Designed miniproteins, single chains, continued (3). Designs and how they scored, part 72

Each design is a single chain, and the fold is of that chain. pLDDT is the mean over its residues in the fold that is shown.

## One batch from the design tools (miniprotein)

Design m10485
Fold by ESMFold2-Fast:
Structure m10485 (fold): chain A 69 residues (1-69)
Amino acid sequence: MSDAFYQRQVKILRRDLEEVAKTDPEQAQKWQQQLDGVESGELSPSVLTDISVEIGVRDLKVAVEKVTA
């Protein structure tokens, strides 16, 4: 079973994905499925770190594109 640390990380990421879903529901749904896989034990907890990094990179990229468009 996931420990308390991973449960907390999943909750934080699901909250972040709700914001992502407002602008990119397709990507948010894909990441939510990956979080579901981590909670079910199908996917490694390292996926939580990967999603967190990708959200940060995506937010920066979207901000730059909107300013430079």
Scores: mean pLDDT 74

Design m10486
Fold by ESMFold2-Fast:
Structure m10486 (fold): chain A 88 residues (1-88)
Amino acid sequence: KGKVTVEVELKPGEIYEVDITGGWRAIAGANALVAKLKELGHEILDFEVTPDRARIVFKLKVPGEEVVKALQEVADKYGVHIVVRKAE
């Protein structure tokens, strides 16, 4: 089971930071999430990985209801923890 924490309201035009942790699957989960965010029409601004953690910065281009679902699907599939914050 994965866990998703969304600490902010998702608004079109805003930039968000996604932190993915939860062991060796974090990189695989992050790659899957980047692909899904691009498929949903969002812009990837930054993507950084370490052996057990990944960070994605993206701009929300359309309403984000599908984003929350995509985060949960990736978290559950890869068994990772995902936290979404507003980018600074």
Scores: mean pLDDT 81

Design m10487
Fold by ESMFold2-Fast:
Structure m10487 (fold): chain A 58 residues (1-58)
Amino acid sequence: ALTVEQLQDLQRKVRSGFDPADADLVKAFQRAAGLNVDGIAGEATRQALLTIPNEKLV
């Protein structure tokens, strides 16, 4: 399951940029958010990270 710490790390990376090593965490978030699971932090994934409350994902 996605942890609060991992979710916070991904939220910071929306501003600073994603590393290819983050693909597994991105996929975990995409599953939790009901998005397409491709491991790519596109616009839909970035918007979900900024708008979905943490309590909905953990």
Scores: mean pLDDT 74

Design m10488
Fold by ESMFold2-Fast:
Structure m10488 (fold): chain A 103 residues (1-103)
Amino acid sequence: DLVKKGLEALQAGNYEEARELAEEALKIDPNNAYAKLVLGNALFGLGNYEESERYLKEGLDLLAEEHPDDPVMLVHLAAVRVASKSAGLEELAKHAEELIERM
């Protein structure tokens, strides 16, 4: 529920609201891969690239481990790759490509 609200906030460009919703989701389940991906995307929208990279990597790793065949994973990997290229986050881009190759 909180993750869905966070995704809706991201789609609307409400990055601060998306961050707060993702942080609340992580208080309930610290290993929620989708909540980490929402938080990472919100932080990217807010210009906090260092924290964005950390949470996006953690979320992708958890998603790859728990849901390797999830079609949502390909969408998140594509989004992270585009964001990483735009912001010059070479390590995050490499991490996303390594996860794509494991699929």
Scores: mean pLDDT 72

Design m10489
Fold by ESMFold2-Fast:
Structure m10489 (fold): chain A 75 residues (1-75)
Amino acid sequence: MDVVKGTSGPGPGGIDLVVNAVKKLKLTSVKIKPGERGITFDIKTKVVYVGVQTPVNDVKAALESIGVKVVSDDT
């Protein structure tokens, strides 16, 4: 699969699914962009889409805790 939807899991498992996918791909950096709802990781572009109801700071903290650099790109 080329897309991972983090919010398909129960509770905070949505963030954990995205973090684990990024860790498994051994990425050193990802971009965060605004999304519609929940969390979606696009494996092809290496972008994490974070919906307006999802706490972006918690997503950033989780990714940075595993050594991944987070770049916010909102254009």
Scores: mean pLDDT 69

Design m10490
Fold by ESMFold2-Fast:
Structure m10490 (fold): chain A 92 residues (1-92)
Amino acid sequence: ARRPLSAAEIAEMEKLYQTILANMEDFELVTEKTNEIFAIVKRRFPELQAQLDEAKEDIVAKLKEGTTVDRMIAAEGVRMVVDWAKAENARL
């Protein structure tokens, strides 16, 4: 059975996202923190692992491009995944 996201896991995703926003030019750090957020989401939604891995690859590809716009799109992508996971966790 899948355990719902705890308040601590939700707080950790929010903290990781704030670290991403503060360090957008540090590709290695932002990729590490993105991987950590996706690990929390995949624990809750293992049935969506393939789709989540694809979304993470798209985000990392944008971060690797290194333009201001691509970094903005990547940050919004991470935000959307966090917001989706919180909303879906509340529905299930």
Scores: mean pLDDT 86

Design m10491
Fold by ESMFold2-Fast:
Structure m10491 (fold): chain A 68 residues (1-68)
Amino acid sequence: MKEKITEELVKRARELAADRGIPQYAPLLERAAKTLATAVYNGEITYEQAVAGLEKLADILARDAAAA
């Protein structure tokens, strides 16, 4: 179900933004989550790969925020 995958990844994106202390990047992470959800739905990547990609993006954004 496309909607369920999207909801789960968007929820994880919000949790990552809060957990990493980067709530200002929540909209960017939510957009990334929607893109990753579409890729999972199309069979291009696994759900686990989407979660890992989202975590990696959150880590990059957190490092950039700390460096600013």
Scores: mean pLDDT 82

Design m10492
Fold by ESMFold2-Fast:
Structure m10492 (fold): chain A 65 residues (1-65)
Amino acid sequence: EREELIKRIAEIAGISEEEARELLDLAAAGDSTKAVGKLVFDFKLSDEQAQEVGKLLRKYAELFS
């Protein structure tokens, strides 16, 4: 299921699977807000894309926290 989330995040955000994996690791280590901030400030995603990815990151954090 982690691999499915990585692929889904990469598809929605238009980033690599490696970058999506780093976002999931950030969410697991802290919270989804930090990872979403990285999407907006580092990857320059739209608010809509950041919101959709944020939902997936939160789902991952809830499953593994």
Scores: mean pLDDT 71

Design m10493
Fold by ESMFold2-Fast:
Structure m10493 (fold): chain A 96 residues (1-96)
Amino acid sequence: DLEEIRKAAEEMGEEAERKLREAGIPEEEAREWAERIKDVGFSVATDLLRNGASLEFALEAMKRVVNAMTEELAKGDREGAIKAAQKETTKALNEV
């Protein structure tokens, strides 16, 4: 399960970086944010698994967090990205 979460986080991070670059975020900044998005997503998914969530639910929750952060960052809203990650993480933990 952990290996599957890690691979999914890597793939989602690559997709996030691509979307941020397409939105006009500079390459270095997009790469730095993609790494952070990947780390946050991985952390959420692993915390959900530790709390008894299924792999399917953990992957879905990670996708929601990653997408929410990426959408706000693409708009140039750095604080909104952090807030969106916190909101989606809290929702996922309440659903376990």
Scores: mean pLDDT 86

Design m10494
Fold by ESMFold2-Fast:
Structure m10494 (fold): chain A 81 residues (1-81)
Amino acid sequence: SEVREQLNKLILYALLGDIEKAKKLADELVSQGRLEETINALEKAIKGIKSLYDLGVITKEQAEKIIKALNEYIEKIREKL
């Protein structure tokens, strides 16, 4: 349940565009051996950002900036395998 709570917090930080807090928490989860769950959480956050844009809650520029940062971070952590 602790890991699930941290994964949910990661999704929330990413959805709020707090990329620094999202990366910090993701690094901690990856260091704990939770690479797959961390990537899945970040991909879920990317889908959430796209939904927020479709609903007019955030701008296109905001959505693209967050999605780009999250995708670049996912690629970086996958390269550490």
Scores: mean pLDDT 88

Design m10495
Fold by ESMFold2-Fast:
Structure m10495 (fold): chain A 63 residues (1-63)
Amino acid sequence: MPEVEFSDDTSPEEVVEGFRRLRPYVRRYLIETEGLSQDEADRLLEETERGLYEGQREFLRLR
């Protein structure tokens, strides 16, 4: 997918679910293309997942 943007109506859980489906591909990209270690990639992905959840919650709160 070149780019998938979730609508403002998407729940935080749905955003995280979508990211989790892409997580193995992003992890591979971070390791193979960006040169991150497995540990660094996993940490960044955990931070990203948390940020997506919190960001979507905040976005829905602000409307």
Scores: mean pLDDT 74

Design m10496
Fold by ESMFold2-Fast:
Structure m10496 (fold): chain A 89 residues (1-89)
Amino acid sequence: AAEYGEKAKEAEKQGDYKTAGDYYLKQGELIEATGRPELAGVASYSYRQAATMYKKAGDDERAAEAEQRAAELEKKYGTVPVLLANLNM
């Protein structure tokens, strides 16, 4: 899991945003595959990083797909704390 995050950072430093997005996506998929609810926030974070990288690469379609995967994890395992901070209460 950590290995894909490091590869993503390396690709980003080289300006290869598509490859960086692919590595963040793989990291999210690997973490999601564990089936552990306590890791859902880490997986959704990885998908959101993938979406950001795809947008920088000009791949709005892949960015939207990654954002949707993050949202589906939030629906399945509950809202991540960062989203609760944005509620007007």
Scores: mean pLDDT 75

Design m10497
Fold by ESMFold2-Fast:
Structure m10497 (fold): chain A 86 residues (1-86)
Amino acid sequence: MSVEERIEAAARAIKDWLDANPDASVEEIAEKIKEILSEIVGIPREYLEKLSPAQLARMVRGAADHFGIELSPAAAANLERMEATP
């Protein structure tokens, strides 16, 4: 599997988790994004732990836009809450 295929798979997995967990906290969402990116893309956890919730949300939104993944209103609202977090 190419890096690009893994990034698409991670973005879809994150979308599915966000859709299933609309009431998740910013901390829960950030932890799940780091888990999925580490497991599917292979990004080291220590690198991901240096990223802010806003940076993680922007990465997910960028990947979703690039691969044409439609975010649900709940998923979009949760990413917006993360982007507003310092």
Scores: mean pLDDT 84

Design m10498
Fold by ESMFold2-Fast:
Structure m10498 (fold): chain A 96 residues (1-96)
Amino acid sequence: MLERLPQEFLDLLRQLEERLRPIAEEARENMTPDDALKAVVAELTRLLRELVGAASVAEWILWVTERLRELGLLDDEQEESARAVAARAAALEAAL
């Protein structure tokens, strides 16, 4: 399974982009930029729960980071950056 992670990850990103695009466009027309961002993050959290069983965007980022680290695809700076992004995502989700 880990040996196929990059392909499975790319397919997941494509599915997320296709599902989020119409929601982001609709929100942008009827919402402030901040409200549109919150709506997109809420939908992203829902889709990640549905597609990968992740409880949150932060949990998903940490899971992907661990898999990429195991494959040797992340250096220490990239791992630290990814964990910082996960912390910011958790703070944003808590504000929703």
Scores: mean pLDDT 65

Design m10499
Fold by ESMFold2-Fast:
Structure m10499 (fold): chain A 75 residues (1-75)
Amino acid sequence: SAVVAALLEKIKEAASKSTSEAKDSQVERIVAALRDLGASEEQLKEAEELVKKLSPKEVHEVFGALGDAAHALAR
């Protein structure tokens, strides 16, 4: 999905700017949301590795983008 690909690029960009470590529960929630949006197992593994590097601010931004993507796909 183009939407999932765009979300992965956003996560990659956020991870490149972050020196933090995300909580396991937040990593699981983001990966689950991406799976619900139709991400492949390869995309999910990549996202899991990248999300682990995110700061709390970047995690919040990614959750916002996931919500926006889910809303766009529902329309």
Scores: mean pLDDT 77

Design m10500
Fold by ESMFold2-Fast:
Structure m10500 (fold): chain A 124 residues (1-124)
Amino acid sequence: MHPLIQYLENLQAILLQIIDALEAKDFATVLALLKENIFLTDEQEEAIAAGDIALIADILQGSLLALLTYLHEKLGVFSEEELAEARALVDAFKAALEAGDFAAARAHLQALFDFLRRRIEEKL
């Protein structure tokens, strides 16, 4: 398995755990999972602990878009059309989280990571 595919599988598993914790309104677990994987400001930590879904969705979108930018600019994994498709899946994921539609959020996340794995396997 390509090391990047293993990284994506691990990242998808963490994101699914975050969605499960959000659905359970377990914001302490959401905060713990985010702190292990990204740098957060004190204000972001307080807002996440308080259940600021919009901020959590913004953070996850920003992290996923940064990953897409890295894959595109550093690894050349995407055409411009493929990058736009991946970005649309990230936007749909964010919208589902903000709406509290956790089933849709899981579906969009699965579609995104299936798309990313296919592109990497075909290009690398």
Scores: mean pLDDT 87

Design m10501
Fold by ESMFold2-Fast:
Structure m10501 (fold): chain A 70 residues (1-70)
Amino acid sequence: MYRIRGFLKDGVTGEQAVKVLEDLGGKVTLSFFGPANFFLAEVESSKSADEIRDGILSTGYFTSVTVTEL
């Protein structure tokens, strides 16, 4: 299980960010959209933290992302 924290690019919705995690084969258990494009999610996945981070960054939707194993 992983906690995803990051900032979305202007014009990217939280729904698009959640779909990225689901398309990577993750089960999103929690999602939160804060001020200044802040995004937080918790995801169940068999992928490594590095694979999840690289997959997220490849979309171009995030300005920064941190993946923490829970």
Scores: mean pLDDT 83

Design m10502
Fold by ESMFold2-Fast:
Structure m10502 (fold): chain A 134 residues (1-134)
Amino acid sequence: SKKELEALLKAISSLPKIDQLNFFAVLYNYYKYVKKDLEKAKEIRDFALEHFNITEEEFISYEILSAYESKDEDPALSQLKLIARFFIDLGERGEISPEILELAKQIIETTDVDEAERLFNELMKKILEEFGEE
């Protein structure tokens, strides 16, 4: 939902613009290619274009970079671990809760895609609770 994307943007707002764009590109690739949720993928892209004032062509360049970095692992695990690395960086800077940091670390350490997806859903719920508006 838009509220979830706004909460994610708040959570990562301390990151440089390039890293924020890379985050949304990874999230887009996860929903498009792993979940095959084209509606959610479009929502993520449209949100990134509006908030960062970039063109669709510029966003595609970040999509390609994100896909390249995930190439040598299981696609679902690779994309979830790329997302988790952003939250580890934020947690080490003290910019997210220890609970979110711990969930991100567990995603990095797992070899089970179902467990990674369960942990990712818990992480998203914590982001919405911490950074979402009432």
Scores: mean pLDDT 81

Design m10503
Fold by ESMFold2-Fast:
Structure m10503 (fold): chain A 86 residues (1-86)
Amino acid sequence: SLEEQYQAARAAFEAAAGTVSPEVAARLRALFDEVLAAIDAGPEAGRAALQRFREEGSALAETPNVAGATAFAAAASEYALQLREA
């Protein structure tokens, strides 16, 4: 299900975030929480926040581990957005 895909992507994000520095992990979690909060406010706000997350995440993605974490957070955000748009 879409909810199962969301939970799997979120779990993958947390696993990947565990492989980066605590400071980077905290920043990635804060950014991901901002996207999820925007999605809860509405699909339009969610899409705008996800776009900003992708741009900011690219700037943070200096290592494969950080790039992987941002990719999983983006995937989870897309699944969350689809659930809110339904």
Scores: mean pLDDT 83

Design m10504
Fold by ESMFold2-Fast:
Structure m10504 (fold): chain A 52 residues (1-52)
Amino acid sequence: ASAQADITLAQLEKAFNAIASGEAKSAEEVKAKYISGPPSMAEVNAIYDFVT
C-alpha cells in the first residue's frame, strides 16, 4: 500500500494557468494534460470550477 493521491503544487499551478489562459477548455483536458495519475475527476472538476 504505497499509493499517494496528491496533486503537486507545480501541477496545480500549470492547470490553473492553462484554464485561465484558455489552453485547457474542460476538466477532462486538465486531467489528461496537466494532472494525471490517482486524482479523481471530482477533484479535477473542483479545480476547474474554482478557476472558471
Scores: mean pLDDT 70

Design m10505
Fold by ESMFold2-Fast:
Structure m10505 (fold): chain A 67 residues (1-67)
Amino acid sequence: SIPETVTLPDGISGNLAYGLLLGAAGYSIHRAGPAELQGKTIPEATVKVKGLTEEELVAQLKELVAK
């Protein structure tokens, strides 16, 4: 089943976080995420997963990577 939230570990790459969230949400995993996430690291955060679209998942990651 799809979890309500996922906790991302501190310092995870944006591209790896993208793959983890898509996988948790039941979407197909791509080799690379959006360009805005590449070369970035993300601080520890709990993000929503269940019932979200790919665009909504990516929006959460873009917010985190802007820190």
Scores: mean pLDDT 77

Design m10506
Fold by ESMFold2-Fast:
Structure m10506 (fold): chain A 74 residues (1-74)
Amino acid sequence: MKKLSPEELLEGAEKLLAELGKAKAAGVVSDAGVRTVVDWMIREIREYMESQGYPEEVIEEIVERIRRLGEEVV
């Protein structure tokens, strides 16, 4: 697989969170469900970035940006 940049990972997370927001608006996912998906997404992205050798500071920046986007969906 091609190595994804931090920006590509963030864009992917943003698109997934947008779909999650639509699902919440449609009443098919709860606030707790949204939080669960955000936590899973943060964990998967952290593990991927660590496996690719990204510095901790870059990982934390992307994780915090995803967490903030998730707060807007809840």
Scores: mean pLDDT 80

Design m10507
Fold by ESMFold2-Fast:
Structure m10507 (fold): chain A 96 residues (1-96)
Amino acid sequence: GLKAELEELLSKLSREEQERLSELFATLSEALRNGDRETYQRTSVELVELLSRALGEEETLRFDDLIGELGAANPDRPPWEIFEELSELARRLAEE
């Protein structure tokens, strides 16, 4: 499923990159919950830059598509919960 594809994609990152990504997702979740557009936009740029350097542009676009599909698959779920789930996923991968 979508979560398995996200896990496979994120598993290509180094442990240090996975730890940083977990922090960025947690920040995005909090910013979105609080309506902090400035922090959300700044952190989104940092996220895209990290993924583009680590995975390349094509895989970064694929990541964005997968996040969009995950949101569309569960429209009744608060959008910040997606980033909370991704933060936990990246943290678990870093601990392996």
Scores: mean pLDDT 85

Design m10508
Fold by ESMFold2-Fast:
Structure m10508 (fold): chain A 71 residues (1-71)
Amino acid sequence: KEEEEELKNKELETLNKMLEEGYRLARQKMLEYSGLTPEEQKKIGQDVFNEKLEEGLKKVEQLKQELLEKK
């Protein structure tokens, strides 16, 4: 019952954290590779990173809702 729901919620939280760190690391590496200055990396990195992170988090949130609704 509740224990099973708690385990699923913990796995979803872990997945969210993994996506957040993965997107952050990938974007940082891409920006460094592009040869941009640190200031330009901050500006573009924040915009692009936030956009991709938001997309990833929304997908996980949708999967979480489907998991709760579809049993």
Scores: mean pLDDT 64

Design m10509
Fold by ESMFold2-Fast:
Structure m10509 (fold): chain A 117 residues (1-117)
Amino acid sequence: SLEEYRRYFEALLGVLDTYKDYPVAYRLMVNTAAKAAGLPLLPVTASYEFMKAFTILYEAAVLQTPEALEAAVRLLKERGIDYKAKDAQGRTPFDVVAPLLSPELLAHLRETLARLE
């Protein structure tokens, strides 16, 4: 459910906050998961804010449900996490996770992002 996904992502944000002082360990963890999924790896210059937004959106994408994507975007916006932050190549966290999504889920994520602006 939307509420269960929200609770999961809130718990995940708490875990991510423990890595704010250990960005190398955090990047290794995220890039290991991204490599297994065939997704682009996080660049060395990715900010901690970018990494938080990316991880939440990536986990939502792996769940493959519209409710997970909506819960993720709403939580990022509510917590003031900049999910529009760009990496060294000008890509947002959304751009990096987009290849994991079906066309229907990608359209749903785009609509959710537009609606919450």
Scores: mean pLDDT 76

Design m10510
Fold by ESMFold2-Fast:
Structure m10510 (fold): chain A 125 residues (1-125)
Amino acid sequence: NRVKEILEEARRALEEGRIEEQSGIVRLAAVKIAAGFSEKDIVFDIIMAIASYDLEDTPEVLEALRKVYKLMKETGYTEKISEAVLNSDHEKLEEIFEEIKKKLDDPVELEVVDALLKAALELAS
């Protein structure tokens, strides 16, 4: 489970006072652990960061990402996704994301959801 490996590396860096020496996803996780964020919130932030590599840095995509994130947060999907990733539950991830897609009609928002699913499946492996 890739996200558990990232979280373990981040906790080790924090315990050894080496957060500033970390880069990318591990540093993101370590900073958020130190700031008192929940494990499920940190896992979702890691999913968002990885998904961003597959998405264009355009105002249209950023707006779609904001709308999708808001929908997922308000419906409790962010917590369910993080739990499924932590449990390596690939079937549950596919089920949750198909349910989310049924609530969306915008093709850019659907592309954002597909990028988030891809990132979540990678982290659950």
Scores: mean pLDDT 85

Design m10511
Fold by ESMFold2-Fast:
Structure m10511 (fold): chain A 97 residues (1-97)
Amino acid sequence: MKEKAIELVKKAKELASKVENPQIRDEILSLLDEAIKAIENNDYDKAITYLRGALAVLTKALNGDPTLTEEDKEVLRQAMEYLEEAIKILLEIKNKS
């Protein structure tokens, strides 16, 4: 389960790295790197906080950034799906201990 969550975050990171907007890209990549580190340290609360932070940045960008291309928007939506799945896995791990 933990390895699956890390794989999903890494997939989201790979997608985010393809975004040409450097402000969005760098902010998301930073949050995802912190999330991976938190997961590896078994700090699931901190990991979920970073992943939710990344989702908030992505949601704001998709709704308000006029510089995003349609291709960027599709890539970011796919990244969001991976992050939402990762959060669900981490919540399940946390609830099971």
Scores: mean pLDDT 82

Design m10512
Fold by ESMFold2-Fast:
Structure m10512 (fold): chain A 92 residues (1-92)
Amino acid sequence: AVAAAEERLRAIEARALAAASAEELAALEEALLAARRPEFEAALAAGDVEAAIELLAAVLREVVLAATGDAALAEEAGAALREVLTALARAR
């Protein structure tokens, strides 16, 4: 099932890159991650992996929404990332 979520993320990335440059998307992602960094570090320090995953999913939703203007695609991106990261966390 995680392979299907990874394929969904690649398809969403391709659509985002068609709407905005890779450089612009990378800069926006970095800025959003920097803004959320204290919340992310606090979640990791508390061992709250689910909270850390939700923060990363929220960042991806904002990037996809900013790039495409498509709220449904942004929610799909967040859900797919959550599935991939949850599977990776459980495998470790």
Scores: mean pLDDT 81

Design m10513
Fold by ESMFold2-Fast:
Structure m10513 (fold): chain A 113 residues (1-113)
Amino acid sequence: MAAEKAKAAAEVAEAAARAAREAAELARRGEDPWRVAAAAGVAAVAAGVAATLARKAGTEEAKKAAELAGEAAEEAGEAARAAEAGRHEEAAREAEEAAELAEEAARAAEEAA
């Protein structure tokens, strides 16, 4: 059961990283703020799910994945808010940070599986 939840957390964290990278790229291109916010919002939701799955795995190794995924969700949420406010440089930076944290969360979750 723990290994199954850790594996699911890794897959969802990887999806969060892809969405966050898309948000960063859209923000760097100065795309429509709503498109940037939508991509960052998807990343935040996915990272939050990954954090929950990692916590439910219940191992100490999975705790690291949960903490990293939680940080990724916070950064992706900040990226969405920055995008809505028209702060493209902040949105790009925060989305890039979210992608890096989500990738680290995916690796930690894979190790916990």
Scores: mean pLDDT 86

Design m10514
Fold by ESMFold2-Fast:
Structure m10514 (fold): chain A 61 residues (1-61)
Amino acid sequence: MSDPALQKDVEEGMLLIQISVNRIAIESLEKQYAQTGDPKLEEEIRKLREEIKRLEEELEK
């Protein structure tokens, strides 16, 4: 009976960790993009931003 509550805490923790990791990756890539203007970096940033939005939507449930 306590498993669902623990599951929720674990799921929220994992989502927060993934959001944090992706945010750090975006910051690094944005810094590189500001220096180089490489469209490849813009594509990577876009993918990570979409992933963060998806994770945020899971948290907003």
Scores: mean pLDDT 79

Design m10515
Fold by ESMFold2-Fast:
Structure m10515 (fold): chain A 78 residues (1-78)
Amino acid sequence: GPYSTDDKEVEEQAKRLTKEAEKYILEGKLSLAASKYAAAMIVATTASSPEKSKKLQEEIRERVDEAEKKYKEEEELK
């Protein structure tokens, strides 16, 4: 059912988990990164509206994609 959700707290929690995923990607710890990414995406689905949830999920994906791109570039420069 619909619950009262503080979207700011949902956003802050999702961003914290995303930051942890980014850190693990840059460290090459892909399994841990995948776990944190999945957790961030689940948290994003708890936003009060589908529009807020979708926007937050897109922001999470973009941040993870940028971290993966950076990790790949660092490997190619070795």
Scores: mean pLDDT 80

Design m10516
Fold by ESMFold2-Fast:
Parts: structure tokens; sequence; C-alpha cells
Structure m10516 (fold): chain A 62 residues (1-62)
């Protein structure tokens, strides 16, 4: 899976992040964690958490 999509989280992102994005990321992380809490399977939990977190992040950036 090394040559697949560039999904690896790159380092240094926070250095170019606005205050709005920091707040959005914090809220997204909280919602993702809550979504993952209801899933017992690691793979299913990570998938659901990622989806919920991404939606929350984009929602907050409005």
Amino acid sequence: MMKAQKAQGSAGSPENTTPKQVEAARIAGKKAAEAMSSISDDEEGNLEGGRVGKEAYEEHLK
C-alpha cells in the first residue's frame, strides 16, 4: 500500500494552519472519537471516525 493514494499525514501542517482550522480540527477529532466509540472493530471504527471527522472539519470551516 505504499504507492497508493497520498493519504499519509504529512508533518508540519500545524505551522501553516489558521486559528479557524485549529478549532475545526479539534471539533472534528472529538466527533470522530465519539463515532468510533460505538464501533468495536478497529477497521470499521477508523473508517467511520475518519468520515465523521472529515465532515465535522468541513462543516466548521464554513
Scores: mean pLDDT 65

Design m10517
Fold by ESMFold2-Fast:
Structure m10517 (fold): chain A 100 residues (1-100)
Amino acid sequence: SMEEVEKKVEEIVEEALEEVEELLETVPDSYLHRRIFEILHETALKMEELAREMNVPQEERRALQRKYMTKLLLRVVELMEERNIPGVEEFRKFYSVPPK
């Protein structure tokens, strides 16, 4: 069911957020943007693989990716802002994150 798919995707997003929080605590600012990019990329791939395995049609997979990657990006930007990480506005523009 789509509800089961969305629940599993939400779990993938929550794991990604935990990884980002750990990076913000442990990684120097000069490497932070690259490592966040790697987490975002891996997360998108995990979501696509899960949706394919659960036989979600392509259009629904695209909608799922758009919805949950947007949620993830907004939360990442919020965490970066809360921790006063430099380059947040550049990050926001690069990923086309809508302003709050």
Scores: mean pLDDT 82

Design m10518
Fold by ESMFold2-Fast:
Structure m10518 (fold): chain A 70 residues (1-70)
Amino acid sequence: MDKRNLEANIKAAKNSIANAEVLLERGDYEGAKRYLEAARFNVEQALKIAPDSEEAKEVLKKIEEMEKKL
């Protein structure tokens, strides 16, 4: 069922965001950018499965706000 793939992609995106936050705090902007790119890929897969997912939309907004700091 697509729900399993949706939950997996959202979890992967959140994990990548957490790693990007740690790298931003350390001043590793290149590492943070790579994790944000991975998070964006996973959240875009989630939105293909469930375009109306509020959780996936909130994760995408968080990624976009963090990208502005790069």
Scores: mean pLDDT 84

